Designed miniproteins, single chains, continued (5). Designs and how they scored, part 107

Each design is a single chain, and the fold is of that chain. pLDDT is the mean over its residues in the fold that is shown.

## One batch from the design tools (miniprotein)

Design m19722
Fold by ESMFold2-Fast:
Structure m19722 (fold): chain A 68 residues (1-68)
Amino acid sequence: SDRSLNGILSLINTGPSQQTLDDHGRRMSDLTGDPRFYDLFMQLRNNPNDPDVQNRIRQLVDQVQQRQ
């Protein structure tokens, strides 16, 4: 839902824990059917200050929103 996606974007901005990123990555892959969410969240967990990975997550969220 829009509420869930907005919550995830907020968490990226606040520097979530590795546990939180893993949980959200798994749930987003399951909810959207898109495994790229989990991969991108795991990349963010390894480098939380990577602007390219953060931008890719935002783009993927926008793409999912446009399809629904």
Scores: mean pLDDT 67

Design m19723
Fold by ESMFold2-Fast:
Structure m19723 (fold): chain A 74 residues (1-74)
Amino acid sequence: SMMDKLKEEAEKLVKEAKKIIKESDFSDSVKQKMLKDVDHMLDVINKSADQGNIDTVKSFILTMKNFIEMLEQS
């Protein structure tokens, strides 16, 4: 289904974000906060997906993509 594809995309983005955070030059405290924020975003995506809120899921996937872009520029 479209929702299954969106969930798979979100999981791939979360894995990518966590890798970038771990390999970054940020302090350990900043990394821990960022990892927690990424986990929170995934939780929101999963809960929204379970409620059938496709537009909300797409919006948070876009937010995750923007977050990854910001990390890559840091």
Scores: mean pLDDT 86

Design m19724
Fold by ESMFold2-Fast:
Structure m19724 (fold): chain A 100 residues (1-100)
Amino acid sequence: SLQEAIRETREIFSETIDRAISYLEKGDVDGAIKALEEGIKRLEELKEQYPEASEPVDFVIRLLKGLIELLKDESFPLEWKIGVLALVKGVVLTYLSKLE
């Protein structure tokens, strides 16, 4: 069901973003990127199981891809990257809560 897909999207996203933040807090940018890439893979698999949730899941995937590009940009301080991931976490969880 759509509601089940949204709950699973929230769980995958929350675990993914928290892992990425944890890696960044340790100074491990490569670990954070890998955590986001693994989260995207899990969300792509979820879309195949729940095609009716493609739009909200694609939105989350696009944001995670944007965060990977931010993390690859060495011109941004680590503390700013952590702040952006925390902000994106709040935005996505609020968005998904409106769909439940």
Scores: mean pLDDT 89

Design m19725
Fold by ESMFold2-Fast:
Structure m19725 (fold): chain A 71 residues (1-71)
Amino acid sequence: KELEEEVKKNPENIDALIRLAEHYFQKEDYDKAIELVKKALEIAQKRGDTVAITVLENFLKEIEKKKKEKE
């Protein structure tokens, strides 16, 4: 709930989106985690933040791999 409030207060905060995605990843809610990471990636791409893009792409691959293993 705290992480969701942080994202609502500042929806363009990449760090908050990553922390919320990690929360859903820990809960095995991979669809929600993927949604949040993709949202953060879109923001990072618009800003040209290469470091954030790399981190988010790696996290997205990890979540998608875990989701596929559960199916």
Scores: mean pLDDT 78

Design m19726
Fold by ESMFold2-Fast:
Structure m19726 (fold): chain A 95 residues (1-95)
Amino acid sequence: SKEDKFIEELVKNLGLSRELVRRLIEMAKKIDPEKVEKILNDESLTPLQKFVELAKLIPDDELEALLREHYRRKGLTDEQIEKYLAAFREQLAAA
């Protein structure tokens, strides 16, 4: 499907976890499926920009919980995780 192609593009080009991207898309669809469809079909957005727009649909606490779990499983320390979350929050604010 087009969603599977988008997920594989993020995995291949940005090194994002396939599981994390799928869970983020599923959560965003539960919140606003129409907006998710619009974002995925927006040819003006890069894969990273689409990911950021999808992430913006998710409540901050739930998004942070998913990212913390993902990075913790990758072996990052709490200090590294907080730094990555801060950078991610800045990217969301800038986009």
Scores: mean pLDDT 79

Design m19727
Fold by ESMFold2-Fast:
Structure m19727 (fold): chain A 70 residues (1-70)
Amino acid sequence: SMEELRKLGEEGRKLLEEAKDDPELLKKIQEILDEGERRALAYYLQGDYEKAIEVMREALKEAKKLLEES
């Protein structure tokens, strides 16, 4: 649903906020989330809401892992 996708986007914003003091890390996390959002939007526009959510969740997982490594 759009509501679930919006909630995932909000979680992504929190990750960016946590990376604010590290410009290199912030850039990498932003790139991961931007790619995830771009892919999710493509699926959403095709009516594949399940894949849109899955792609966004994968992007968040990758971003979280990168933040934890730093």
Scores: mean pLDDT 83

Design m19728
Fold by ESMFold2-Fast:
Structure m19728 (fold): chain A 103 residues (1-103)
Amino acid sequence: SSDEQVRQLQQQRDQIAELLTQAVRLINDRAPLSEIEATLSQLRQLVNQTLPSQQADADALTDAALKAWQSDDDIERAIHLATMVLLGAGILFEIDIEIRKLE
């Protein structure tokens, strides 16, 4: 039913939002690359399962996240984190549009 699709999309949307928050935290905490990559891999897989049209933006988000993690300069890191957050917000917004279409 459309109600089941709405609930599934809402759950996936919330999981994507949590993974985005976790990735930002791990970058700021200078966590090991393996933990960053594992979180970003889960994020990309979930975006592809939820809304495949957003895969290119998820890939761009992953690139921005890795550049932020690699940055030794605070300003450069902040720019890449901002790019990551904006791409993440865009992905969540597109999922919210798809949820509204099913109502």
Scores: mean pLDDT 90

Design m19729
Fold by ESMFold2-Fast:
Structure m19729 (fold): chain A 60 residues (1-60)
Amino acid sequence: DKKEDEEKLKQVRELVEAGEYELALDAVKGVKEAGNEELAQRMVEILRELGAEEVAEKAE
């Protein structure tokens, strides 16, 4: 569901903006473990756009 995907992308943005990098990383890993690789890649792109490149690298 695109709406659910956008909500997860928003969640990751909010976590990074709040400085909650470990929770942002856990959210990406949870999506990968659920088998949604496309959403996980989009979440990693959000991390990179917001300057959280170290977190994005750990999520890959």
Scores: mean pLDDT 79

Design m19730
Fold by ESMFold2-Fast:
Structure m19730 (fold): chain A 72 residues (1-72)
Amino acid sequence: KPQALFDEVAAAVEAGDYDRALELIDQLRKEFPEYELVARSAELVVRLAKEGKITPQQAADAIRQLQADAEA
């Protein structure tokens, strides 16, 4: 399920493990290519958090929202 990968991305971002989050996003792209646009948006969110432009919590919340919107 792409939901499980999104949950892991959000958890990794909350922990500040941005490299793990990016790895999980790459796995999402490979296993669920239909989620390419959502994965690209999640990657941007992770990069913003890594650069300190948003908080880890804001990034995790944004990733959870992207997941909810994609599964609607």
Scores: mean pLDDT 80

Design m19731
Fold by ESMFold2-Fast:
Structure m19731 (fold): chain A 70 residues (1-70)
Amino acid sequence: SELEEIRKGIEEARSTTDPLEALKILGETFRQLSRLIRQALEAGDQETFKEYSELQQEADDLLFEVLKSL
């Protein structure tokens, strides 16, 4: 599922030792999250919207940690 792909992307970014690779993975993850959040909003799927919004916050927190390591 697309939700599982997003979760996998976040975990791959978290598990990599290369901050540049983490940024690349997170960039793709943010692009997919933006699309999926929009689709959930258009569909009126409040639970899916909430879940993706929480994942976006998790990815944003991780991005901040990665940027601090550069």
Scores: mean pLDDT 85

Design m19732
Fold by ESMFold2-Fast:
Structure m19732 (fold): chain A 88 residues (1-88)
Amino acid sequence: KKVTVTLKIDGKTYTIKGEVIKSANTIVFLGKSEETGLYYAISKETNKSPEEALKSLVGKKVTVTVFDKDGTPIGTKEAEVLSVEVEE
């Protein structure tokens, strides 16, 4: 499903549009920033649905991995999850 996540990183707000998937007991959200054009990934171990697990992060700090347009990891940031919106 399509998901929009709003993150606060180093005092700036980023709108990340992407998808969340589940593999065994881990969810992974991967999306593209409207502001930077870079890709951001959040992973969390959970037995919940992908959407419920991602929504549970609202108001919490998470570790985000940043990738360039070619999928190469370029860094890791601490981010606050401001909102999660599931498109369907």
Scores: mean pLDDT 81

Design m19733
Fold by ESMFold2-Fast:
Order: C-alpha cells, then structure tokens, then sequence
Structure m19733 (fold): chain A 80 residues (1-80)
C-alpha cells in the first residue's frame, strides 16, 4: 500500500539522518526536525515542519513515522 511504502521511506530517511526510532519526538533538536522534514520531502513524503511541533512530544519517533505515513500516504510521490 502507499501507506506502507511511505512508512518504509520515512524509516529510511530517519536512519540516514542517524535518528533513533525509540527516541521521543520532544528529544529532537530544531535542526533535526528541519533536516527530517526536508529529507522526507525530497524522498517523496511532504511532511510539513509544523506537524513535527504539533504532534505529542511523548510519542516515539517510530509512532510519529506511522502517523505521518498514514496522514500523507495520499500525497506520497515516489522519487523513482
């Protein structure tokens, strides 16, 4: 599904940026949030930076990526 493909893409982006999926969203620096939003958009998942500030900071990155994939699957544009 597009949701599963978007999730796989977001996980690869997080891994490429050295982000720990077990870490909580609130532990990310502003620079890490910006880098993630830019890299996700370049990979075909247009995540608004504002969403990374609007989501519950107690959520793990794994849960954040699942929610973003579900929300933006319809906007997913694979680069290949």
Amino acid sequence: SLEEEALATLRRVAAALGLDLAARLGELSDSQREAFAIAAGMAGVPVPLADLYALDPALTLEEVLRRLARRYAGSYRPVV
Scores: mean pLDDT 86

Design m19734
Fold by ESMFold2-Fast:
Structure m19734 (fold): chain A 78 residues (1-78)
Amino acid sequence: MEKAEGEFLRAMKKAHEGDVEGTLEETKELASLLKPEYAEKVLEEGKKLAEKSKEGDEVGMSEAAQGMYQTVRESLRE
């Protein structure tokens, strides 16, 4: 769990910095740590996070980040 949480926090940090490519790379690393059924969903949310980061949409970034965190929690609930 700690490693997946670390990658999620790194993705959020990159998004906050406006680093679209970094956000997508950290999201791919995060997805590799999740169950397959949740990996695709987190990749979609990570793409949305990166897009909102590029736009400077803080509300959209927060919404996408919340979705990603819920997906991570659901995947790691075991």
Scores: mean pLDDT 81

Design m19735
Fold by ESMFold2-Fast:
Formats: C-alpha cells, structure tokens, sequence
Structure m19735 (fold): chain A 92 residues (1-92)
C-alpha cells in the first residue's frame, strides 16, 4: 500500500517538475500504480473526475481510525504541493 502510493506520487512529482498539468499527473499516477485503489482515486481527483471527499472515503477503508475531514485535508494538501511544484518546477 504505502510503497505503491509513494511510487504514484513520485511519478506525479516528476511530471510536476516537467511543468505538466494536474490532469497529466493524475493519468501518470494511475498508470504507475494501476493496482492501488488510493492511487486510482487520487489520480481521478487530479483529473477532476471525483471530489476530495470521495478520495477520503477510499482512504478511510485503509485508515478507519482517521476522520474523513483529516483524510480530506491530506488529499487537498497533496494536490496543493503538486500545484506548487508545477507552477515553479525550476525552483524546487
């Protein structure tokens, strides 16, 4: 789980550093971790196909002790981090 999620985010970060769109990052994350429900949900979120709440619901099945609000914040922060890198790829 964690390793697949990290691989997906690493691929997304590579595309962010190349100045690619969130939609391209989302697609690449899904391709890098096709068997990860978390990577699929997050990738679809970046492509604006699902909400942060829907990603949080997927995460809750793996982290049942965390609230949906906490998981949603984590998802939104991860997207914001990729957006910052994509806006200034040479500065990271």
Amino acid sequence: MQAALEAGFRKGLELAKAGKSLEEMGRAIIEAAPDSPIAQAFGKYLMKEISAEEVAEVLKSYFPEHSLEELKEGVEKAKAALEKVAANPEAV
Scores: mean pLDDT 76

Design m19736
Fold by ESMFold2-Fast:
Structure m19736 (fold): chain A 96 residues (1-96)
Amino acid sequence: MAQELWEKYKDTLSKEEIVVLLAEKTYPLTPVAREALAAVEAGRFEEALELAERLFREGRLEEAALVLRYLAAHAPDPEIQARAEELGERIERELA
């Protein structure tokens, strides 16, 4: 599960490395998380942010954090990047 991968590697890998692993799509993510990543790849950054917020509300904090890191790394829009980083930092603070 993405939660187990986050817990296993969050202390070992940088945020950038986690984003790379997520981008390879080699890890079992929920359908909502996979949909969010596909939205980022399609340039639908607002939809990806909404899906990440949904994961956060559902208590899927690790998946929400991973999606937000991926969104922040790939979105060219500075407003979306700032919102993704702010939410990601908030979630990471709750997980730490």
Scores: mean pLDDT 68

Design m19737
Fold by ESMFold2-Fast:
Structure m19737 (fold): chain A 68 residues (1-68)
Amino acid sequence: SPEIEKEIKTLQEKLKKLIDEHVKLVNAYRAALAAGDTEKAAELQAEIDKVNKEIRDTVSKIRELRKK
């Protein structure tokens, strides 16, 4: 259905942005560790965990919509 295709496209765009954000957070996390900034590294690890959950949820939604 055209509506499902549009929703999948929206979720794919969201997934791309989440992956880009994950890469930025991982790079920032590595930089914080190299600088010995353990507090900043802990904050970034929490943000990475949140983004990873959103990636999994978004992928799951795309898979379910593709079954329609």
Scores: mean pLDDT 89

Design m19738
Fold by ESMFold2-Fast:
Structure m19738 (fold): chain A 70 residues (1-70)
Amino acid sequence: SNAEWAKKAGEQAAKMGAAGDSGGAATAGYHSNLYAPTEEAKKAGLEAARAGQAGDSKKAAEYGERANKA
């Protein structure tokens, strides 16, 4: 389902952000936002994408984890 894809993308954003891969976290966060079923989950994925695009890998990881658990 789209919800499972969103959660998996959030998990990837969290892992990539934790590894310092801000660009990878941004892409994963974007995908999490795209497939997320709720506004809270969409916001978490979008914030992970924005943090990753800004080079803030730590924030991208935090939001990616929130998107994964939403």
Scores: mean pLDDT 86

Design m19739
Fold by ESMFold2-Fast:
Structure m19739 (fold): chain A 118 residues (1-118)
Amino acid sequence: DAYEEGYRIGREMAEIARRERRPGLIALATAETPDLRAMLADMEAAGGATRRLLYPSPEAVREAFEGAVEGLREAGAELVDEGTTRLEAFGQEERRAVFEVDGVRIVIHALLRPARAA
């Protein structure tokens, strides 16, 4: 269940931020892209904690995103910023949420690609 997996990871990342004071990135996508790989590498280079989850459908990515948001919220993280960007030319949707736990930031980034027929 993508939602339950997202929820569990959201809770885990909030705990890491609180205990270790490390920033976090939860990356959710239908496919790994160079940009996603770069974001993960940058967070790791900064001493942050990363989680990467790939799902077969945009719907599963969205469910995992919703789960991670709820997991972070229930773990006491505060939502600081949220946005959705649609790249119509590429048929992509990007969702982002930024949380803070005791001043430590956790970003959830979801990259959704619609199923392409043929």
Scores: mean pLDDT 82

Design m19740
Fold by ESMFold2-Fast:
Structure m19740 (fold): chain A 56 residues (1-56)
Amino acid sequence: SMAEQQKEMIEKNKKDLERVKAEAEASTDPLLRNLLQIVAGASEVLIERIEKRLAE
């Protein structure tokens, strides 16, 4: 139950991450684009780390 809820949260976070990546690519403001890319990169690393822990 708890593990299933965390898995669902990660899947939602992955979809949110793809949205942030799409927004970064669509942005014409270079500062906003750079900040969104930083957020996306950091979030991707954190999601991967959590997925690895849950797979153990």
Scores: mean pLDDT 84

Design m19741
Fold by ESMFold2-Fast:
Structure m19741 (fold): chain A 86 residues (1-86)
Amino acid sequence: MTKEEEIERKVLMMVIYRRLVPLMERLGLVTPEEVALVEAGIAKVRKELREKYGLSEEEIRELEERVEPRAEELVRQTLAELAALL
C-alpha cells in the first residue's frame, strides 16, 4: 500500500464512522461512552494526518469531500447486507 493509498483509506474510514455511528446510537446499538471513544479515535486519525503525513486542514477537508460518495455507498451496502442476514 502506498502512502497516498494509506491516507485515502484512513480518511475514508473516518467518514464512514461519522456517518454510521450516529445511526447506530439512535438504534441503541452503541452507548454514548462508545460514541465518545469513536470520536476520540477520529480526532487521533485527524491529528496523525496533520502531524505524520503533513496534510493541511484544507487538504483533509478536500479528501473527506472526495471520499464522501464512496463512504455513503459503503454504509448503504453494509446496512443492506446486515438486513439480508435478518
Scores: mean pLDDT 81

Design m19742
Fold by ESMFold2-Fast:
Structure m19742 (fold): chain A 74 residues (1-74)
Amino acid sequence: SPRQRALEQFGLDLILRLSTEAEKTLPDDAASELFGRLQDVYQRLLADPSATPEELRAALEKVYQEHMEKYKKS
């Protein structure tokens, strides 16, 4: 479906962008952990036929921000 295809492509592009930024900023282990967390959220939202690119962006950005804050204060 057009919605599913848009969600897949948008999610992959955003995960790549966030993971690339994390790799520059975080230690390798922390960046790898973030990649796994982003993949988990992506897969869960892909299973929801009502999920939108906006919801996926918000969820991925939330995980990214929480992860960055965790490593800033750990």
Scores: mean pLDDT 82

Design m19743
Fold by ESMFold2-Fast:
Structure m19743 (fold): chain A 63 residues (1-63)
Amino acid sequence: MEVKISKSKVVPTSEAEKTAEELKEEVIKEAERRGLKVIDVSTGILPAGPDKSLVEATVVAEM
Protein backbone atom coordinates (compact mmCIF):
# COMPACT_ATOMS: atom_id res chain seq x y z
CA MET A 1 0.00 0.00 0.00
CA GLU A 2 1.57 3.29 -1.13
CA VAL A 3 1.62 6.51 0.92
CA LYS A 4 2.45 9.94 -0.53
CA ILE A 5 4.02 12.69 1.63
CA SER A 6 4.56 16.19 0.20
CA LYS A 7 6.06 19.45 1.47
CA SER A 8 6.18 22.81 -0.33
CA LYS A 9 7.73 26.23 0.24
CA VAL A 10 7.97 29.54 -1.63
CA VAL A 11 11.55 30.88 -1.71
CA PRO A 12 13.71 33.28 -3.73
CA THR A 13 14.60 31.65 -7.08
CA SER A 14 18.32 31.75 -6.15
CA GLU A 15 17.51 29.41 -3.21
CA ALA A 16 15.14 27.07 -5.07
CA GLU A 17 17.69 24.29 -5.75
CA LYS A 18 18.93 24.27 -2.14
CA THR A 19 15.36 24.35 -0.81
CA ALA A 20 14.37 21.43 -3.09
CA GLU A 21 17.19 19.32 -1.60
CA GLU A 22 16.21 20.32 1.96
CA LEU A 23 12.51 19.49 1.41
CA LYS A 24 13.50 16.18 -0.23
CA GLU A 25 15.47 15.24 2.90
CA GLU A 26 12.56 16.30 5.14
CA VAL A 27 9.98 14.11 3.34
CA ILE A 28 12.38 11.13 3.35
CA LYS A 29 13.00 11.54 7.10
CA GLU A 30 9.26 11.82 7.75
CA ALA A 31 8.58 8.58 5.83
CA GLU A 32 11.41 6.77 7.66
CA ARG A 33 10.23 8.13 11.04
CA ARG A 34 6.81 6.62 10.31
CA GLY A 35 8.38 3.22 9.55
CA LEU A 36 7.68 3.44 5.80
CA LYS A 37 10.00 2.22 3.04
CA VAL A 38 10.89 4.98 0.56
CA ILE A 39 10.13 3.87 -3.02
CA ASP A 40 10.52 7.13 -4.99
CA VAL A 41 11.26 10.82 -4.40
CA SER A 42 10.49 13.72 -6.75
CA THR A 43 10.98 17.48 -6.65
CA GLY A 44 9.41 20.32 -8.61
CA ILE A 45 10.21 23.99 -9.01
CA LEU A 46 7.52 26.31 -10.41
CA PRO A 47 7.55 30.11 -10.95
CA ALA A 48 5.70 31.89 -8.10
CA GLY A 49 6.27 35.51 -9.12
CA PRO A 50 9.23 37.78 -9.91
CA ASP A 51 12.36 36.24 -8.32
CA LYS A 52 10.31 33.65 -6.38
CA SER A 53 9.72 29.95 -6.92
CA LEU A 54 7.38 27.36 -5.43
CA VAL A 55 9.45 24.32 -4.46
CA GLU A 56 7.76 20.99 -3.77
CA ALA A 57 9.13 17.61 -2.70
CA THR A 58 7.12 14.39 -2.70
CA VAL A 59 8.03 10.93 -1.42
CA VAL A 60 6.19 7.76 -2.37
CA ALA A 61 6.59 5.12 0.34
CA GLU A 62 5.24 1.67 1.27
CA MET A 63 4.42 0.03 4.56
Scores: mean pLDDT 83

Design m19744
Fold by ESMFold2-Fast:
Structure m19744 (fold): chain A 60 residues (1-60)
Amino acid sequence: DFRALAERLGVSEATVRRIARSGAAALADPVARMVGEADLTRKYGEENARAVLELAERLA
């Protein structure tokens, strides 16, 4: 749920949608996915990074 993630990350729903969409593009390339996952984990933590990537996979 984009709203729940936005509240957890402290950002807008539009920002979460942009992050998830960028992640969906990265799913086409294993190296890009790994780099994106590491970046999200560093910025938002492992649990939030996983949730964003799960939403990205649904958008792909």
Scores: mean pLDDT 71

Design m19745
Fold by ESMFold2-Fast:
Structure m19745 (fold): chain A 66 residues (1-66)
Amino acid sequence: MEEARRVAREIVREAIKKYGLSGVDLDELARKVAEKTGISLEEARRIVRQAYLEVGTEEAKKIVKS
């Protein structure tokens, strides 16, 4: 469970760097998390969505930090 959250956060962070916040395919990222952690695809989708919001908040804070 904790492992899946860490993996999801890392994968989402890299995807946002490559595609931007609005360009991320959450379904594709959920598949990668499920494959790496052994959790169900449905569980991975929930975790990936949570990680996306967390990482998106971090990126938004960088924009405000001027």
Scores: mean pLDDT 75

Design m19746
Fold by ESMFold2-Fast:
Structure m19746 (fold): chain A 67 residues (1-67)
Amino acid sequence: RAAKIRAKERAALELAREAGLSEEDLALIRQYFEATLAGDDEAADAAWAALSTRARLVLIEAVGRVD
């Protein structure tokens, strides 16, 4: 579980950097995965809601690339 979540985080951050997302969006992506690892659904939902629309699309695509 943890290894799979960290693989998704790595893929998301890599794709986000390639897409030219802001440092704020990169920090929110890290917060989202940290909250997910901790099992904090409220914090994960808050980080997701704070992401830009573009950042959400990048995250969805990156997560979809990891099995």
Scores: mean pLDDT 80

Design m19747
Fold by ESMFold2-Fast:
Parts: C-alpha cells; sequence; structure tokens
Structure m19747 (fold): chain A 73 residues (1-73)
C-alpha cells in the first residue's frame, strides 16, 4: 500500500538521520579529545546534536507508526 511505502521511507529516513547524527557526534568527540582547551565547547555541541538527532528520529518513527496503523483501516 502507499501508506506502508511512505512508512518505510520514513523509517529509512530515521535510520539515515541516526547514522549521520552519530557520525557527527563522534567527530565532535574526537575534536574534544584533540583540543583540550575547547573540549567543553565540543562536548556541549555533541550533546546538542545528540538531542536534536534523537528528537528527529523519534518524530519520523512516530509518523511511520501512525501510517502503518492507518494502513490497517
Amino acid sequence: SELEKKAQELEEGAEKARQAGEELVQELLDLAAQNPELREEYLEKARQIQEAMEQTVKALEEQARKLREEALE
């Protein structure tokens, strides 16, 4: 169904967002380790990216879940 296809696309989008966010967080953690004077700034940025990523993934997964439920109508 079209709704199931859209749900799958949202689930794939959530997975891509998670991978991109985790990669960026790791880059910031590496920068924190390499730059002790700026460590706190990079760690704070990593936390902000982690939180934004988790919110985005949750929103996409919730949308996918609703579309899958609607497909069962």
Scores: mean pLDDT 88

Design m19748
Fold by ESMFold2-Fast:
Structure m19748 (fold): chain A 108 residues (1-108)
Amino acid sequence: SGLDELKAFIDDVLGSANMPEAAELAKELAELIVESLADDPATLRRALGLLASAVEYIKQKKYEEAIEELERLKRLVEESPAVSPEQKARIVELLDGLIKIVEEAKKE
């Protein structure tokens, strides 16, 4: 599935970057996005595209651009009527954790 391919891509990139905690957060985020946006395929495609783009920027060591994509994803989720308040809170928590790891990598 597209989700399995994205999860494999996350593991390959973030594993190679020595970011195992980020890999776990990003995979949980991908699963929760698919679950919360199942009834909105256009927004789901955009959300997964933003996550994949952020991971690709991490691969390129373009950490500022990666953070920008994650913040765009955060706004997209917060503005989506398909996502429940509880799902929004969990997605935001995962995104904030991932952004923090990427910001720390930017300093090194």
Scores: mean pLDDT 89

Design m19749
Fold by ESMFold2-Fast:
Structure m19749 (fold): chain A 96 residues (1-96)
Amino acid sequence: MSREELEIETALVLIEFAIAQLDAKRGDYESAIEGAKRAGERAVQLLERLGKTDEAERVKSLFEEAIKAAENGDYETAIKKLNEAGDVLVRAVEEA
C-alpha cells in the first residue's frame, strides 16, 4: 500500500467516525450505528493489510462494544468506545 493511499483510507475512516458521532448527537441513532459498523469494518481491514493483527482485534472489540452500548441506549459509552477505536487506528498507522 502506498503512503498516500494509506493516508486517504485512514482519513476516510476517521471522517466516517465523525459522521456517526454527529448522527448520534442529532438523535439519528440508526444512521450512527450503520455508519459505525461500516467504519469499523474498514478500519479492521486496513489494520490487517498493515499486519497490525493485535490492533485490528482491539479495534474490532471496541466497535462491538460501541454497537452493543448503542443498542442498549448507552450512547455516551458508544461514543467513548468509537473514540478509543479511532485512537488505536491513528497510532497503528503512524507506526506503519
Scores: mean pLDDT 80

Design m19750
Fold by ESMFold2-Fast:
Structure m19750 (fold): chain A 80 residues (1-80)
Amino acid sequence: MNETKLVDFPKKEEVLKAIEKALSTFPKEDQEILRKVGELFEKGYSLEQAAAEVGVSVDYLRELLKKARETTLKIIEEIL
């Protein structure tokens, strides 16, 4: 069920745009992995379960997520 309002509407949309930009920077294969893993995490899947579902090693997924976080944070810092 939807909340009444976003906690901070400008920052929320800016974060989402930063994530989209970061994702677009990655190769298509990595984009697919990141998108699927994001959906799985929202469903409460663990890192190991998400890695198994997308067919990659936990170590590979961990490194990919680390790189994605670093890229997203850089974009957010440029916005803020």
Scores: mean pLDDT 73

Design m19751
Fold by ESMFold2-Fast:
Structure m19751 (fold): chain A 84 residues (1-84)
Amino acid sequence: DLEEEIEEIVENLRKTSGISEEDLEKVREIYRRYYEDKSKEMEEELAEEMIEMLENSDMPRHKFLGLAARRGLSTEEVQELLKR
């Protein structure tokens, strides 16, 4: 179930990162869009939004990307998107 997987990611971030509930809601929305329309264009937009959100939060970028890769994006996909 897509919603269960997204909630698992959000709960893990809530417990380990200290991200606010407002930022966790943004993360939930970002992952939902990624899973609903997993295209290269969406992956690029998603990477930009994730970077912007991380710059406005106290969460280390590498930790967030590691969690994202384990849950939805491959490590190679995430690293390739960030090179652009």
Scores: mean pLDDT 61

Design m19752
Fold by ESMFold2-Fast:
Parts: C-alpha cells; structure tokens; sequence
Structure m19752 (fold): chain A 73 residues (1-73)
C-alpha cells in the first residue's frame, strides 16, 4: 500500500510538471481511492488538503511533503 502510494505521488508530480491534466486527475484519483480503502476517510481528506496547501510550492517540495505524509500512515 505505501509503496503503491509513493509510486502514485511520483506519477502525480511527473504529470503536473508535464502539464498532463488527464494523467494528473487519474493518478490523484487512484491515490485518494487507495488512501480511503487502506487508511480511511481522514487519510484521504488529509492527502487532498496537503495537495491544496502546497499548490504554490515547487514540485519537489510538494513531493517531499506527500511522501512524508505517506511514511506517517
């Protein structure tokens, strides 16, 4: 579960950097679904909140914060 989420974070960041909105939406949706299924509503909501809170940060910092969150699950 954590390994899949970390791979999805890498795919989300890559899609964001490429401007690939369909891939971004697909990978983000998959990450939220896995978080909900494995860790519950609070984890899924916190992931979305963290993504929104970091919108103005560089892609690498966003990635680091999301990976740190996953390590805390």
Amino acid sequence: AKEELKELVDRIVAALEAGDRPALDRHTGEAVRLLYEKYGDEAAVRFVELWQETVDLPAEERREKLLAFIDEL
Scores: mean pLDDT 82

Design m19753
Fold by ESMFold2-Fast:
Structure m19753 (fold): chain A 68 residues (1-68)
Amino acid sequence: MSPREKAQKEMQELFDELFSDPSLTSAQKSAAIDALIAIEQRRKANPETPAEEVIAEVRAVVDAVRAA
């Protein structure tokens, strides 16, 4: 799997996980989804962005939501 495909897949998996996660409040899920959508839009707007940076941003959002 390419680094870009891995970043996209990981983002989709996190969307699905957050959508179905019963431990998160609706407000936390909405905030996380909005942040992940913004990350995906930035990635699509800048296709030369290193995949590792995108993956790191996505993981940071998930970790922050879980830590809250």
Scores: mean pLDDT 72

Design m19754
Fold by ESMFold2-Fast:
Structure m19754 (fold): chain A 82 residues (1-82)
Amino acid sequence: MKPVVAIIGAGPRGMAEARRLFDEGAGKIILVDINKAALDRTAAELRAEGYPVETLVHDADKDLDGVIAELKARGADEIRIV
């Protein structure tokens, strides 16, 4: 089965990490950021490139335990912070 990887941080570093993970065989990326505009831009670019991406608007700085719990509930096999 292809892994599901969550990335906390949807700016340029998150976009670069997502592309690398898809090249390494990831089946889906879940992008997490408090900044909805940055999240929407990064997700739109990756989806335009054919990559399966889900988004989650969450404040990991205020509620890291909550974001981890939500990502696990969504089936994330790995969580990366960038």
Scores: mean pLDDT 84

Design m19755
Fold by ESMFold2-Fast:
Order: structure tokens, then sequence, then C-alpha cells
Structure m19755 (fold): chain A 93 residues (1-93)
């Protein structure tokens, strides 16, 4: 679980940066980093964290879609929701 916690914290940092991004391209880069760390965390996480990880994953995927469409506001909003769920995942470990 130690390594899962480390990856979740890195995913949270990137989700927060995506929420604060000033361009769709910047938001997309941070969302992709968050998804990469989340994938690593998901493979190592205890069952208690999985529902929060799954909700964060859905919001990060929606943030990526919004960023690809050039919708910065929607990308930021979904990244914020992902960060909230990532925080809950960290608290569950």
Amino acid sequence: TEKALEYLKKALEHAQKAAEATTPEEALRHVREALEYLSLAKSLAPEEALPYIEEAEKHLEEAARAALAGDLAAAQEHAKKAAEHLQKAIEAI
C-alpha cells in the first residue's frame, strides 16, 4: 500500500495542476500524467480505495476529452472533481 499511496499523491498533484491550467494543452499534459500514476496506483491499491480511484479515473478521462475539444473550463472542472476523489482514495489507505 505504501507505493500505491505514493502514486496516488503524484496523481493528485497532477490533477490539481490540470485544474489550475491556463490552456487546454497544459490541462491535457497534467491529466495524462495523473492518469499514468493512477493506473500504477490502481494495480497496487487496497479494495477500500478502489471506488475512489474509479471515480477519479472517470473524471480524468472526461477532463482529457474536454481538453482535446479545447474546453478549458470543463477540463478544469473535471480535474477538480478527480482531485477530490483522489484525496478520498488517499484517506482510505
Scores: mean pLDDT 92

Design m19756
Fold by ESMFold2-Fast:
Structure m19756 (fold): chain A 88 residues (1-88)
Amino acid sequence: STEERIEELIERLKKIYGLSEEEQKLARGQIRGFIEALSKYLGWSKEEALELVEKAIEAEVNNDEELKKEVEEQIEKLREKVKAALAE
């Protein structure tokens, strides 16, 4: 049900930001790419990666500034780890 959960996230983003069809497709690609990168390069389960994405969107939905900051910092650290893994 990874695809089902991704579509639920896209619907939430559409409601918050008014995403166009092309922006929705871009967001799907970015979410899938992020999940695949964490799984392939860092050994994360798809479930763990998807839970992080869901947490990020929940922070945006609730306008939870502390949670947004926590998630943004975590995601940036993970992006740097993926970048380091790719440089090997």
Scores: mean pLDDT 82

Design m19757
Fold by ESMFold2-Fast:
Structure m19757 (fold): chain A 67 residues (1-67)
Amino acid sequence: MEKVIASGEEFKKLTPEQLEEFRKKVDEAIKEMEEKYGSDNITDEQFEELAEKVREILKEAIEKSKK
């Protein structure tokens, strides 16, 4: 019996199309942050907000990969 890495396996379940959609949504979230707060500099608080958005996008991508 081999050991299975649970976290990495979820990503392998995503199709190339789903991975590209995830990447596109992450890029959009970054642009939205730059537009809302300006691209001057991102604070730790704003970075945390971005991280929350990325987490939501990841959840959605994983959820779509399941039946």
Scores: mean pLDDT 67

